# Designs tried in a protein design run: designed miniproteins, single chains, continued (2). Part 42

Each design is a single chain, and the fold is of that chain. pLDDT is the mean over its residues in the fold that is shown.

## One batch from the design tools (miniprotein)

Design m5526
Fold by ESMFold2-Fast:
Structure m5526 (fold): chain A 64 residues (1-64)
Amino acid sequence: AELTVRYLVANAGLSEEDARRLVEMALAGASVEEIADWLVRERGLSREEARRIAEGVYGLLDGF
């Protein structure tokens, strides 16, 4: 989890707080679509950028 947060901060330009929230959402069973929708709605990211970040969160968690 902490390594995933650090990666998201470094590579996706997210705050530590936002990165932690995305990890918590994924661990609670949120889909890639739900995480992407949150990023679009709450942070104004493009759908392409939001999907890439959401997929990255799951990819990093699957690697643990």
Scores: mean pLDDT 75

Design m5527
Fold by ESMFold2-Fast:
Structure m5527 (fold): chain A 60 residues (1-60)
Amino acid sequence: GGSFDPSKLSEKAREALPEALRMAEAGASRAEILDWLRSQGLSVADIVGILEYLRELEAA
């Protein structure tokens, strides 16, 4: 378990999270996911939160 808390994400970030997960499962790189999240207009905090969540899943 990690320190990820979805309640700290904005609504836009929470809506982006399933697609970010799908991209990771499809083999997208961290850089590709980061660039996509930036294109969605997410804040730095939201992007970091999503990337931390993906990192926790990969480490499991």
Scores: mean pLDDT 77

Design m5528
Fold by ESMFold2-Fast:
Structure m5528 (fold): chain A 62 residues (1-62)
Amino acid sequence: SLLEEAKRAAEAGDWEAAVRAIEEALRQGDLETAREAIRYMEEQGGPAERIAAARALLDAAE
């Protein structure tokens, strides 16, 4: 699933892949998966700029 892909990317420090998984979830209208993935990025200590970019994508999709 996109949520599991985003989580694996975040755990690996692949923030680009994590954001791409969030973009795909939002494109499919899956706002809950996007919110959970962003929360997981925050929990994993993701870079503030990457989290801000993902939040902006979620805000635009809402």
Scores: mean pLDDT 82

Design m5529
Fold by ESMFold2-Fast:
Structure m5529 (fold): chain A 61 residues (1-61)
Amino acid sequence: MSKEELIEEGNRLGTLGAILAAQGRLDEAGEKFRRAAELFEKAGDKKGAENVRKAAEMYGV
């Protein structure tokens, strides 16, 4: 994946994580947030990774 593709996939997984968390599907949400953070880190987007981790904490995952 290019850096742009990694960021796009990270955003997609972060959005899915938030939707799943809002539905009470916390185990699935946690997996999506974890993968999103890994993709942002791989892309060098430390802020994106931090934001996703904070979102996961807010949802209790």
Scores: mean pLDDT 85

Design m5531
Fold by ESMFold2-Fast:
Parts: structure tokens; C-alpha cells; sequence
Structure m5531 (fold): chain A 101 residues (1-101)
């Protein structure tokens, strides 16, 4: 269902936020930014290819969040990058609950 897909997207984003935080702590800022940009590209592709309009919009917002997080990581704002991902994950969880009704 759309609701299950949005919840899965939120769970994936929370897991990636933890990976990004660990990479930044190790000084691997370039790898953190690259992983975020790859995720942005994947979710942009999902947004354009899915037949589900709720999933398309959620994927579009996720792609934007990943791009913003990558920019912040590249600027040395690791905390801001993680907060950007966590904020979008919460928005995806809220959208999942609304779609499930």
C-alpha cells in the first residue's frame, strides 16, 4: 500500500541518517555527501516512475531532503544534514498515517 511504502521510505531515511552521522564523525564527509546525492537520484527516479501519486510526492520530497542534507554535509554542517533527514522522515511517517486512513 501507499502507506506501507511511505513508512518503508521513512525507515530507510532514518537508517541512512545514522550512516551519514558515523561517516561525518570519521571525517568521511565526501562519502557522506556522495551517498546522499545517490539517494537523491534514486528517489527522483522513483518519483518519475511510480504510478502511485502519494509515493511520487513522498519520493520527490525525499530527493529534495537528500540534496539539502548533501549540501549541508559538504559545508561541514553534519548536524544540519542529519536533522534534515530526520525532519523529512517524520513528515513521511505523518503522511503514511494520513494515507492509511
Amino acid sequence: SSADDLKAMAETQRKLAKVVEELIKKGDTGLAAQSLLLSSGVYEAISKSTSDPEVAEAARLSAEAYREAARKAEAGDGKGAVETLEKNAKELEARSEEVAK
Scores: mean pLDDT 86

Design m5532
Fold by ESMFold2-Fast:
Structure m5532 (fold): chain A 62 residues (1-62)
Amino acid sequence: NAVKERYRQRADELEKLGEEYYKNGDFKKAAEWYRDAAISYRNAGDTEKAEEMEKKADELEK
C-alpha cells in the first residue's frame, strides 16, 4: 500500500537521523527523532520497529 510505504520510508529516514544525533552526542535530539520514527513506523503498520524506537528514546531520556 503506497501510503504505508511512504510512512515506512519516512520512519527509516527519521531513525537514521536519530542515529546521527546519537553519534554526535545530542541525546535529547536523538530521542526526539526516535519518537518521530516510532510514530511513522506505527502508521506504516510496523509495531515492532515502533516499540524499538520508543525504547531507544526512553533510554536516552531516563
Scores: mean pLDDT 85

Design m5533
Fold by ESMFold2-Fast:
Structure m5533 (fold): chain A 61 residues (1-61)
Amino acid sequence: MSKKVAQMVGYVLLGIGHELEGDLKGAAEAYREAAKLAKETGDEELAEKYLKRAKELEEKA
């Protein structure tokens, strides 16, 4: 597994943790970092999914 894929998973878990704590801004930031890493590893569909999630959380913050 590449280092970037491991970091992406870490950011997704961090985003979930922030959502559970009610920190929607922190969750959105974590998902944006995950989306960036997904794009860097060539997974455009996954990057779009995480970016969409981040935007949804920012709108509710």
Scores: mean pLDDT 82

Design m5534
Fold by ESMFold2-Fast:
Formats: sequence, C-alpha cells, structure tokens
Structure m5534 (fold): chain A 71 residues (1-71)
Amino acid sequence: GEYDVEVAEKLKEKGEEAFSKGDYDKAIEYYEKAIEILKKSLGEKHPKVLEGEINLGIVQLVKAVDLVTGS
C-alpha cells in the first residue's frame, strides 16, 4: 500500500543521512529494509526498487574500499 512506500522512503532518507555521516553499516541496514518493503509493495522490477539497489551497491562498494585502505 501507499503507507508501505512512505515508510520505505523515510528509511531511504535515514540511509542517505547515515551514508553522509560515514556510517556505512547503518546506511546498508536502512537501504536493505527500504528495498524489502518496496519489493513487497511495488514488485522487484519497479524503478524505486532499482534505485534503492543502486544506492545500496554504492554504499557497499565505498565500505569495501574503506576496508581495503585500512581506514
């Protein structure tokens, strides 16, 4: 329903805030929760799901680079 999409958008905003603060683990958690809700509400192939998966992938890549550099 629309409420689920609203909840997912708020989780996405929290993920963006966590990412901007360098809290990659928290950002990943929020994006994963948002994607799960969006997949259930809108379907796996919906543009909002794809956008969430792209954002999650970016955070995961940045975290991996940070781990390799020893930061």
Scores: mean pLDDT 81

Design m5535
Fold by ESMFold2-Fast:
Structure m5535 (fold): chain A 81 residues (1-81)
Amino acid sequence: MKLVEEALRLAREAERLFEEALRAEREGRYEEAAELYRRAAELLERAYELLYEAGAITEEELEAGLRTAEGLRRRAEELAA
């Protein structure tokens, strides 16, 4: 089930980038934090898409995951403004 393995790899990378974004934001590095949040959102979105393609999650779970990714994108926009 390579799709699930790839999705979990992307999700772990997204989590790592999210943690780096939080640290950058706390340190006042807002442009760097914005870029890290955008990258985390892209990877998280792809991970949920792959999980859905693999039949590992429901449509409701996919929508929730995509809403989480959109929240990260909005955070990036706020910090880059």
Scores: mean pLDDT 87

Design m5536
Fold by ESMFold2-Fast:
Structure m5536 (fold): chain A 70 residues (1-70)
Amino acid sequence: DALELQARVARHELEEAIERLRERGEEKLADEASKLGDQLVAAVRAGDMARARELARQIRELAKKAGIEL
């Protein structure tokens, strides 16, 4: 499924960003991003596109606040 593949790729890119946040000592932001990423993959697997879009939006907002490009 292309949507599930896109979610996994985005989750992997997010994992790289999370690792950089942890290296900078931003543990709380890293933990929040990790939880959102896991929820995104779960929503896509469940076929809940509306929830997946909302979670993707939240992840992008968090990345922008942290100064990270995804």
Scores: mean pLDDT 76

Design m5537
Fold by ESMFold2-Fast:
Structure m5537 (fold): chain A 67 residues (1-67)
Amino acid sequence: NAKLDAEAEATLYLIKGVVASKDPSPEALREAAEWFRKAAELEEQAGNTKSADIYRKKAEELERKAS
């Protein structure tokens, strides 16, 4: 099922984003933001618009912290 595959892949990117966000360096925070954006795209494809919105906002927060 493409929806379930997208949800599983989104979960992997979410885990990568959370792990990367533990490092306060600008490079790690930008990497974390990228992973959260990928998770958001996959959740949107799966029809999980609320989760996608949450992950996009988290990515924006991390990018602001990296600046």
Scores: mean pLDDT 86

Design m5538
Fold by ESMFold2-Fast:
Structure m5538 (fold): chain A 65 residues (1-65)
Amino acid sequence: DVVREIALELHKIAAEFEGLEVEVEEVDGKLHVTIRAETEEQIRIAESLGRGFLELGADSVEVLR
């Protein structure tokens, strides 16, 4: 299951960054990602991670503060 493998790897990466929380949900076969970041630097990292999620097959990505 590629979706599960992607979610696991990206959660591991996000865990290295304090203040970044990544939630991956599958609904009706679509992958939805939510990333929470607080600082401007963390937001830039979250945006880059989000682009990675989209490249890997996520259907939507939201970055929240």
Scores: mean pLDDT 73

Design m5539
Fold by ESMFold2-Fast:
Structure m5539 (fold): chain A 57 residues (1-57)
Amino acid sequence: SAAAKAYAAKGEAALAAGDYRSAAAYYGMAGLEATKAGDTAAAKEYFAKAAEAASKL
């Protein structure tokens, strides 16, 4: 969904800036929006990125 892509883009920008807390939050939101859209594969990928960002805290 457009919302999932928007949150993923914010997560990517936060990750590039070294803001792992914001990156984890935005990728988590992207995963939730992908889940609502029925895109299970994208949701799994976004939640994995959120977990990876959180692991760097």
Scores: mean pLDDT 85

Design m5540
Fold by ESMFold2-Fast:
Structure m5540 (fold): chain A 73 residues (1-73)
Amino acid sequence: MPSGEELLKEAEEILEELKKKVKADESLSGAQYAAYMIAAIGEYLQAELAVKKGDLETAQAAVERAREILEEV
């Protein structure tokens, strides 16, 4: 199981990659851009709270959902 610090670092890297990917995709509407970013930020916040509570399983699940969002774009 990754540490809470490792999970949050992975979530941050996912957000950075998503920002770069959506910036490169000129076909995305503003609504699509907002939807992907809001969803990914929501998963990051869930992971951060879960790490603070010591719930690494919930944190890992949130990071995995953020990665799925990145893969969908």
Scores: mean pLDDT 80

Design m5542
Fold by ESMFold2-Fast:
Structure m5542 (fold): chain A 63 residues (1-63)
Amino acid sequence: DFKEFAERILEKTDSEYIKKGVIEGEKRALELLDAGASKSEATAVFIGLVLRGIGDELDKELL
C-alpha cells in the first residue's frame, strides 16, 4: 500500500518539485524497510521528503 499512496500523490500534482519529493521519498522509504526499519519510520522519512518538495514549490511561487 505504500507504493499505492505515492502513486495517488503523483496523479494529483503537476509540480516537478512535489513529484521529485515523492519519488525520492518512496525510494528512501523502501531502502529503510529493506534495512529493517519500521513502517512508521519509513513513512516519516517519506512524508519529510514530500514536505520538502512542497516547500520548494511554494518558494518558487513566493520568491
Scores: mean pLDDT 79

Design m5543
Fold by ESMFold2-Fast:
Structure m5543 (fold): chain A 65 residues (1-65)
Amino acid sequence: AIPVAIKAKEDYTATKPDELSLKKGEIVYGELLESDPKKGLTIRRTDTGEVKLIPNSAIDMVAPV
C-alpha cells in the first residue's frame, strides 16, 4: 500500500460508519488502499489501523509520505 498524508479542505462530519470525520486543516496519515473518483480515498489509518473512506469533497490535498 502507498503511505499518504491527506489534508482536510473543510470540517466534515461522517454520514456513514465507514467514513472519517475531519476538521479543516487536519492531516490524516495512512496507507492508500483504494482511489475512487466518485467516492474518495479509502485509507488504513496509521494511528488506529482502521479502514476509512475520506470523501473527495473533504480533501484539500494528498501527498505521498
Scores: mean pLDDT 81

Design m5544
Fold by ESMFold2-Fast:
Structure m5544 (fold): chain A 71 residues (1-71)
Amino acid sequence: MPKEELEEEIEEAMALIRAGVIKTVADITGDYAGAIEELRKLLEELKKSEKDVSRAIAYIEELIEEYEARL
């Protein structure tokens, strides 16, 4: 596997882990508004990346939609 592909996989995996932590905290605290704010910040960071993180972006967008529905 080329180093570039490995770096993309790592960046996407790290983004999914970060989103998962935000989700876990929201599920424990019930602070869905705070979770949406943090997820939107993460989404903006990922959209600035030149690497293929499309799976992480899709997951975060779905989480934002789910949490907005709970507000």
Scores: mean pLDDT 80

Design m5545
Fold by ESMFold2-Fast:
Structure m5545 (fold): chain A 73 residues (1-73)
Amino acid sequence: MEEAERLFEEARELASEEFRVGIDFALEMAKRNVDSGLATGLLLARRYAEATGDEEAGRKIRELVEKAADALK
């Protein structure tokens, strides 16, 4: 849990202010159900890349979310 929270915090720091609430929501979902949190986080990473045009930041957020989900297993 602590490792997953740290990885979600890293993703939050990479995101612009508007997307940080969504990342916080993905973490809360992951605490209840890992698969739901992963799905929410992956959707958010994709939306971030589409909204900002920053494909690299979106990819990094996706990787951090995937690592956080793995840490919860």
Scores: mean pLDDT 81

Design m5546
Fold by ESMFold2-Fast:
Structure m5546 (fold): chain A 57 residues (1-57)
Amino acid sequence: SELEQAEKLAKGIEEAIKNNDEVAIKAGLREAERLLPTITDERAKEIIRKAMEKAKK
């Protein structure tokens, strides 16, 4: 589902942030930017947006 897809992406971004893995953070942000416009579920959108904001520090 879109919600499961968003949660997996958000978890990946959050783990990359915890590990200070700049390459993984940038890859996650690119995937989020690509995926966000295709998602219609508002909760899934919010999960992705929050992960993106955390990546910005």
Scores: mean pLDDT 82

Design m5547
Fold by ESMFold2-Fast:
Order: structure tokens, then sequence, then C-alpha cells
Structure m5547 (fold): chain A 69 residues (1-69)
């Protein structure tokens, strides 16, 4: 139930839980979504995924959140 774990970690991370944020990133890597790095894009810091576009990762998180609700 990796998707359920991801949704739970995302919910807690959105509430400022830094341990949940780390868990979320680890689960994203396990699901093959990416390893992440912070990169400056158009003068702003962006979370860039290796191999998978950040927008696709964000869409996946949104779907996981909707499945939790």
Amino acid sequence: AALAELARAQLLASQGDWEALRRRMALEAELGLATFRVEEEDGQEALVSEGVPAAEVAAFHQRAFQALA
C-alpha cells in the first residue's frame, strides 16, 4: 500500500511535519518517481526531480491526496 503511505506522509508534510516530508521523498524514490534536488528555475527555487518532471510528481501527489479523502 505504497500509495496510502505516500498520501499519509504528504498530508502530515503539508502540516509542517519535517519527518513526514523526508518519508514522502523516500516513498517517491521507492515508487520510481525521482530523486529530488533543489534547483533555481526562473529566479525561484524549484524542487527538481531526476527522470520525472516536477509537474507530474505534483499531479501524482494530488491524486494520492484525493484517494485519501
Scores: mean pLDDT 60

Design m5548
Fold by ESMFold2-Fast:
Structure m5548 (fold): chain A 73 residues (1-73)
Amino acid sequence: MAIDLFKKGVEAYARGDYEKAVQYFEEAIKVDPNSPLVPEAYRLMAQAYRKLGDEETAEIYEKKANELEKKLS
């Protein structure tokens, strides 16, 4: 389930495995793109990319999270 993939992403992020965290969040979004977890997944992906030194990609995912939250409120 998407929730299980999201949890694996959070665990990977917590241990500093930022690339693996992004992979799990991408898989979670693919499984359930309408999940209420999607904005949080995008925010965590943005933070993971920032930790990896990719500020440009981090800004893209942060914008995606903000736009989706604005629509879902």
Scores: mean pLDDT 82

Design m5549
Fold by ESMFold2-Fast:
Structure m5549 (fold): chain A 79 residues (1-79)
Amino acid sequence: HMLTPEEVLHLLTEALSLSPEEAQAFIDANREKLLETAKKYGKEFEKVLEEIYQAIRAGDREKVLEALRKLFELYKKKS
């Protein structure tokens, strides 16, 4: 099943409540679904999702929040 935009945002928000290691495992388990969803919204969306993924891997919570804000703006533009 391909994730909806709302499900992507919910998943990423939920990952922020986990430890960095748990968040990485959670995102890795869903990476293929996230990438398929990103392809639907175009390369800019895919790039922002990769930024979020890299920030989670690095344990950089501030960067994750910044990238999530960019993702919300992209959803608004595509709505």
Scores: mean pLDDT 71

Design m5550
Fold by ESMFold2-Fast:
Structure m5550 (fold): chain A 98 residues (1-98)
Amino acid sequence: EELINKGDEAFVEGKFDEAIKLYEEAIAQNPEDARAWLNLGFAYLAKGEYEKAVEYFEKAIKIDPKNILAHMLLGIAYRKLGDEEKAEEYAKKEQEIR
């Protein structure tokens, strides 16, 4: 969690590459930490790297299938990629978890 907190600080400062490095270190220590995967995906989304964002949000959902935020962000990432069918699918899943 210490590495995730440092990554979050870097993210808030707009230092997305530094945030990514810190989240990758957190994942190396605990690969089952859904929050680290979620935050890594969010950093890539913020950088406009939507394909990587999708990959990491899918990993977060695999670990924590009821993570509402992960489903919402995955829907946003698919919409940015122009995949409206997938975007709608994850928007509906987000509503079903609520």
Scores: mean pLDDT 83

Design m5551
Fold by ESMFold2-Fast:
Parts: sequence; structure tokens; C-alpha cells
Structure m5551 (fold): chain A 106 residues (1-106)
Amino acid sequence: SETLKLLEEAIEKLKRALEYAKKGDLTQALKEAAEALGLVREAREAEKNPEIREILGRTEGELAALLAEFARYLRAGDIEKAIKVLEEAIRKLEEALEQVKELEEK
């Protein structure tokens, strides 16, 4: 599905953001993270199944909050906390991917 493809691309962008954060490339880390949020939003807007759209809306909100914390820690130079928040964001998005996959198999 297009929704699954967009969510998988979003997860890969968050993983790239993690690599850039570890290297101290704040600009690229923030760019990749913002692009990941944009892909989740695109998935929600394109989704026709109301149950999947609700999961995506909740996931978008949770991801936006976590990425705001990530950006704050990254700008403050607290790379260890930034990485932990981003790893939580990746886990949340992977959980959403599995929930969407299960609903699409019905």
C-alpha cells in the first residue's frame, strides 16, 4: 500500500536523522526528522480507511511532540538525550506501521 510505503520511508528518514545526530550534523538531522513527519502527514491525508487514518493522526501528533523534544536537546548540545528521544520516535512509528499492516490484511 502507499500508506505502508510512506511509513517505511519515514522510518528510514528517522534512522538517517539518528546517524546525522551521532555525527553532530544538526542541520541534516533536523531536516531528515522534519521530512519524516511530512511523510506521516502525507500518509494520513491520502488514507481512505477511517481506522487507519485515526492511527496515523495520533502517530503524527506523538511524532511531532517527540521530534520537538529531539530538536530542543540537539540544539542544547545534549546529544545523548536527543538520540534517546529519536529512538523512541522510531519505535512509535514502527508500532504504527505494524498496526496499519494488520488492518490492511483484514
Scores: mean pLDDT 89

Design m5553
Fold by ESMFold2-Fast:
Structure m5553 (fold): chain A 80 residues (1-80)
Amino acid sequence: SLNNLALVYQSQGNLSEAEKLYKQALEIRKKALGDEHPDVATSLNNLALVYQAQGNLSEASKLYDQAGVIDLKNAVNKVL
C-alpha cells in the first residue's frame, strides 16, 4: 500500500518521498470513503507527522486540527 511505502521512506529519512506518497494515499481515501471518514483522519495524522519531522509545524498543526474535527464529527454522529 502507499501508506506502507511512505512509512518505509519516512523511516529512511526520505521525508520528501514520504510526503508525496502520504498525499496520494490521502486523496485516494477521500475519493473512496469521503472527506469525513476515520481513515481520512488517520491519513491526515500521518502526513502531519511528516511535516512535523520536516520542521513545518504550521502545516502539521493544520492537519492535526483537520483530523481532530473529523474524529469529533464521527463521535457525535455515532451518538445522534
Scores: mean pLDDT 83

Design m5554
Fold by ESMFold2-Fast:
Structure m5554 (fold): chain A 75 residues (1-75)
Amino acid sequence: PSEEQLEADTLLALARIYLAIARVAKEHGKPIDNAERIVAKLEAFADHLESLGYTDGAAEVRRLAEEIRRLAEEQ
């Protein structure tokens, strides 16, 4: 794969890791620390992916960011 593809795959993987961490925190009754900063970071990842032409990847990252926001709002 190209450097561009590696970067895209890495950003999507990071977004999935952030959501997994948020879910674990919620399951243990812990606050989702820095949820707004994480969401902002993922939105930046999505913008970067879209600039690289990875439109579907960008949409998925935005969906994961919204899920994290939803989980944080329920605390």
Scores: mean pLDDT 83

Design m5555
Fold by ESMFold2-Fast:
Structure m5555 (fold): chain A 78 residues (1-78)
Amino acid sequence: SKAREVIERGAERIAQAKNADDFEKAANETLEELKPLVSEEEYRALRGIAAQAVLAVKNGVDPKSAAEAFRRAAEYVL
């Protein structure tokens, strides 16, 4: 689906983040692209998954690992 393609491309972009603020910005941009492609319930779940990934980076998880966790969790919700 288009939503899965957006998640895959978004995760690749998010993985390139240099710090938690860049990661959060890229995650929010990916969520905005997903918003018209998913249900309101799926969007709420995706927002939670993104927030958890941002928190992981703030706590010292590398952006690439956090982005992969985001991708897997987001694809599971869809």
Scores: mean pLDDT 88

Design m5556
Fold by ESMFold2-Fast:
Structure m5556 (fold): chain A 65 residues (1-65)
Amino acid sequence: DEERVEIAVAGFSEEEAKVVREGLELAKTESPEAAIRRTTERLVALGLSEEEAEQLARNVVDFAQ
């Protein structure tokens, strides 16, 4: 749901913030593509849709660059 994406972007939960930090660390040791994939998988496990999780993961990895 688009509404849930806006809520998640506007205020990271503690669980989402943890996954974001882990994604930034992965971007240092793995390729950007691998970091995006692993971060997306973890966000989906937290209840985000695959589309929203991928968008957030890409933003996180891009921020690390």
Scores: mean pLDDT 69

Design m5557
Fold by ESMFold2-Fast:
Structure m5557 (fold): chain A 74 residues (1-74)
Amino acid sequence: DFERLKKTLEELYDRAIELARELGDEELAARLEEEKEEDLEEMEKNKDDIEKHIGLVLRAIGDVIELELKAEKR
């Protein structure tokens, strides 16, 4: 389901942006906002490419995990 994957990607980026802001990394937060917009546009251009959508979601999951680990080590 394209809409479900899109919502998942949006939620993952929103979490990553929140974590970056909590860490005081405003530059990273701005970059993640740009990446969110780019990835959502790429999903819209490739609606039938489920493999591409899964790849984008997995990348966003990795970003969230990395930021969660940084927040935990403060």
Scores: mean pLDDT 81

Design m5558
Fold by ESMFold2-Fast:
Structure m5558 (fold): chain A 65 residues (1-65)
Amino acid sequence: SEELKKKILEIIGEILDIIGDIIELEKKLKTAEGEEKEELEKELKELKEKLKKLKEELDKLEKEL
Protein backbone atom coordinates (compact mmCIF):
# COMPACT_ATOMS: atom_id res chain seq x y z
CA SER A 1 0.00 0.00 0.00
CA GLU A 2 1.02 3.64 -0.50
CA GLU A 3 0.68 4.27 3.27
CA LEU A 4 3.11 1.43 4.03
CA LYS A 5 5.57 2.72 1.40
CA LYS A 6 5.38 6.23 2.91
CA LYS A 7 6.14 4.87 6.41
CA ILE A 8 9.10 2.86 5.04
CA LEU A 9 10.50 5.94 3.26
CA GLU A 10 10.12 8.07 6.43
CA ILE A 11 12.06 5.49 8.50
CA ILE A 12 14.74 5.22 5.78
CA GLY A 13 15.08 9.03 5.95
CA GLU A 14 15.53 8.89 9.74
CA ILE A 15 18.12 6.09 9.37
CA LEU A 16 20.11 8.14 6.82
CA ASP A 17 20.07 11.21 9.13
CA ILE A 18 21.37 9.12 12.06
CA ILE A 19 24.09 7.55 9.87
CA GLY A 20 25.17 11.10 8.93
CA ASP A 21 25.29 12.08 12.62
CA ILE A 22 27.33 8.94 13.44
CA ILE A 23 29.86 9.77 10.68
CA GLU A 24 30.26 13.33 12.03
CA LEU A 25 30.70 12.08 15.63
CA GLU A 26 33.28 9.45 14.55
CA LYS A 27 35.16 12.23 12.70
CA LYS A 28 35.17 14.38 15.89
CA LEU A 29 36.30 11.37 17.98
CA LYS A 30 39.52 11.12 15.90
CA THR A 31 40.81 14.39 17.47
CA ALA A 32 38.88 14.45 20.79
CA GLU A 33 40.56 13.81 24.17
CA GLY A 34 39.51 13.51 27.84
CA GLU A 35 35.97 14.59 28.79
CA GLU A 36 35.05 15.63 25.20
CA LYS A 37 35.93 12.11 23.98
CA GLU A 38 33.78 10.53 26.74
CA GLU A 39 30.81 12.78 25.84
CA LEU A 40 31.13 11.99 22.11
CA GLU A 41 31.40 8.22 22.84
CA LYS A 42 28.18 8.46 24.90
CA GLU A 43 26.39 10.32 22.07
CA LEU A 44 27.65 7.75 19.54
CA LYS A 45 26.31 4.90 21.71
CA GLU A 46 22.89 6.62 21.96
CA LEU A 47 22.74 7.15 18.17
CA LYS A 48 23.71 3.50 17.50
CA GLU A 49 20.90 2.31 19.84
CA LYS A 50 18.40 4.60 18.04
CA LEU A 51 19.63 3.26 14.67
CA LYS A 52 19.10 -0.32 15.92
CA LYS A 53 15.50 0.47 16.94
CA LEU A 54 14.74 2.12 13.57
CA LYS A 55 16.17 -0.89 11.69
CA GLU A 56 13.95 -3.20 13.78
CA GLU A 57 10.91 -1.01 12.93
CA LEU A 58 11.88 -1.10 9.22
CA ASP A 59 12.14 -4.93 9.35
CA LYS A 60 8.61 -5.12 10.84
CA LEU A 61 7.17 -2.88 8.09
CA GLU A 62 8.94 -4.87 5.33
CA LYS A 63 7.34 -8.09 6.68
CA GLU A 64 3.92 -6.46 6.04
CA LEU A 65 4.76 -6.44 2.30
Scores: mean pLDDT 86

Design m5559
Fold by ESMFold2-Fast:
Structure m5559 (fold): chain A 80 residues (1-80)
Amino acid sequence: LSEEQELETELALVAMEVAVLKNIYKRKKPTKEDLEFAKKVRDRARELLERASGPTREQVEALLKEIDELIKKMEEELKK
């Protein structure tokens, strides 16, 4: 795969992972494992942000904002 195609594939995977996490949060109380998974998704999105430019970068920034908000809510739910 070209580097461009790999970046698009990774972006699609991160987007799907964010959607899965949002679905978990809406249907069930999140677990510590869900939070750790969310943090790994965030780390991957941050790596994509360093590689992305233009409209792709804006998409990654939007996903990072969503995952950051979700992680904060999950951490709050897990406190007690």
Scores: mean pLDDT 80

Design m5560
Fold by ESMFold2-Fast:
Structure m5560 (fold): chain A 80 residues (1-80)
Amino acid sequence: SPLEKAREMIAEAYKLMKKADELYKQGRFDEAIKVYEEAIKKLEELIDFLRKNNFDPSLLETAELMLEIARKKLEEIKKK
Protein backbone atom coordinates (compact mmCIF):
# COMPACT_ATOMS: atom_id res chain seq x y z
CA SER A 1 0.00 0.00 0.00
CA PRO A 2 1.10 3.65 -0.40
CA LEU A 3 1.09 4.06 3.40
CA GLU A 4 3.36 1.00 3.88
CA LYS A 5 5.71 2.38 1.19
CA ALA A 6 5.78 5.79 2.93
CA ARG A 7 6.61 4.12 6.27
CA GLU A 8 9.44 2.10 4.66
CA MET A 9 10.86 5.23 2.96
CA ILE A 10 10.74 7.21 6.24
CA ALA A 11 12.46 4.36 8.12
CA GLU A 12 15.17 4.08 5.43
CA ALA A 13 15.88 7.84 5.49
CA TYR A 14 16.03 7.81 9.31
CA LYS A 15 18.47 4.86 9.34
CA LEU A 16 20.74 6.61 6.81
CA MET A 17 20.73 9.82 8.88
CA LYS A 18 21.68 7.90 12.05
CA LYS A 19 24.44 6.01 10.20
CA ALA A 20 25.87 9.25 8.78
CA ASP A 21 25.75 10.92 12.23
CA GLU A 22 27.63 7.94 13.74
CA LEU A 23 30.30 8.07 11.00
CA TYR A 24 30.68 11.82 11.57
CA LYS A 25 31.15 11.32 15.34
CA GLN A 26 33.83 8.71 14.56
CA GLY A 27 35.72 11.22 12.35
CA ARG A 28 35.01 9.12 9.23
CA PHE A 29 34.16 12.21 7.19
CA ASP A 30 34.45 10.77 3.65
CA GLU A 31 32.12 7.89 4.58
CA ALA A 32 29.74 10.27 6.41
CA ILE A 33 29.55 12.48 3.27
CA LYS A 34 28.55 9.49 1.10
CA VAL A 35 25.85 8.36 3.54
CA TYR A 36 24.45 11.91 3.98
CA GLU A 37 24.28 12.17 0.16
CA GLU A 38 22.35 8.85 0.11
CA ALA A 39 20.04 10.18 2.87
CA ILE A 40 19.43 13.41 0.91
CA LYS A 41 18.51 11.40 -2.22
CA LYS A 42 16.13 9.17 -0.22
CA LEU A 43 14.54 12.20 1.49
CA GLU A 44 14.00 13.92 -1.88
CA GLU A 45 12.33 10.71 -3.18
CA LEU A 46 10.22 10.55 0.01
CA ILE A 47 9.10 14.20 -0.31
CA ASP A 48 8.12 13.63 -3.97
CA PHE A 49 6.18 10.47 -2.97
CA LEU A 50 4.39 12.23 -0.08
CA ARG A 51 3.38 15.18 -2.30
CA LYS A 52 2.02 12.91 -5.05
CA ASN A 53 0.01 10.75 -2.61
CA ASN A 54 -1.58 13.61 -0.59
CA PHE A 55 -0.43 12.39 2.84
CA ASP A 56 -0.86 14.35 6.09
CA PRO A 57 1.09 17.68 5.90
CA SER A 58 2.91 16.77 9.16
CA LEU A 59 4.74 13.90 7.38
CA LEU A 60 5.85 16.25 4.59
CA GLU A 61 7.02 18.85 7.15
CA THR A 62 9.01 16.16 9.01
CA ALA A 63 10.64 14.94 5.77
CA GLU A 64 11.48 18.52 4.70
CA LEU A 65 13.04 19.24 8.12
CA MET A 66 15.12 16.04 7.90
CA LEU A 67 16.28 17.08 4.41
CA GLU A 68 17.32 20.54 5.68
CA ILE A 69 19.26 18.97 8.58
CA ALA A 70 21.01 16.49 6.24
CA ARG A 71 21.98 19.26 3.79
CA LYS A 72 23.36 21.46 6.60
CA LYS A 73 25.40 18.57 8.06
CA LEU A 74 26.79 17.66 4.63
CA GLU A 75 27.78 21.32 4.03
CA GLU A 76 29.53 21.47 7.44
CA ILE A 77 31.50 18.24 6.84
CA LYS A 78 32.61 19.30 3.34
CA LYS A 79 34.29 22.33 4.97
CA LYS A 80 36.56 19.95 6.95
Scores: mean pLDDT 83

Design m5561
Fold by ESMFold2-Fast:
Structure m5561 (fold): chain A 92 residues (1-92)
Amino acid sequence: MQDLLNELIARIIDLQKQGATVTASVEGSTLTITISGLSVIQQIGLALWLIGLDLDGLEIEVKISGDTVTITLRGLSEQQAQQMKEAIQSQN
């Protein structure tokens, strides 16, 4: 699980390096990540990778609207959610 969460962070950071705008917010054990400025290929690639994840104990919701992908992760510890948010936001 942690390795897959680290891979998700790495993929998001790579998208930021490619010019995407990323914001992250935490509410308890829920992490919401909003990525904008993505090409259709980037949106599809990210969404397909995410729906292929079988993360025991976590719920993943992916919403695509225009050039924006919103990822909601539920069932994280509050510490995991905050660490992931900080890792993502340190690149902005």
Scores: mean pLDDT 78

Design m5562
Fold by ESMFold2-Fast:
Structure m5562 (fold): chain A 59 residues (1-59)
Amino acid sequence: SIDEKIEELEEEIKKVKDKEKKLELETELGMIRIMKAVGMPEEEIERKLEEIKKKIEAE
């Protein structure tokens, strides 16, 4: 589910070594949580979560 994906990304972000990148990713994930709460389509949320995942994996 989307909630499970959000929790997984939150845990992965906690492991990010770069403090500035970590703060940026935490902010982006927080924004996605708000978008979900206001009824953004599931497909749009999944796309945004995949972008965060790619940023975590990049460096």
Scores: mean pLDDT 81

Design m5563
Fold by ESMFold2-Fast:
Structure m5563 (fold): chain A 82 residues (1-82)
Amino acid sequence: YTVVVTGNGTQIDVEIGEDKGAVAISATVRSNDTNGTASATATIINGTVTTKAGGSEGVTATATATQSGDTITLTVTLTERP
């Protein structure tokens, strides 16, 4: 798989793991204005993509993952109030 990760803050970390035919992609995006973080995980099992997103306190995290052939794109959006 080719993995593409995009986000609207500073990307801190990306991890790719495989276990028994499942691929998990984890990404964390940090805000430049605060210490807020948005984390997302995309899990691919038998060609089915599922996403989970979570923000730190006061942060809204949104994640979208798509698969096109061998390319997986994970987009993480961080939104917070000042």
Scores: mean pLDDT 69

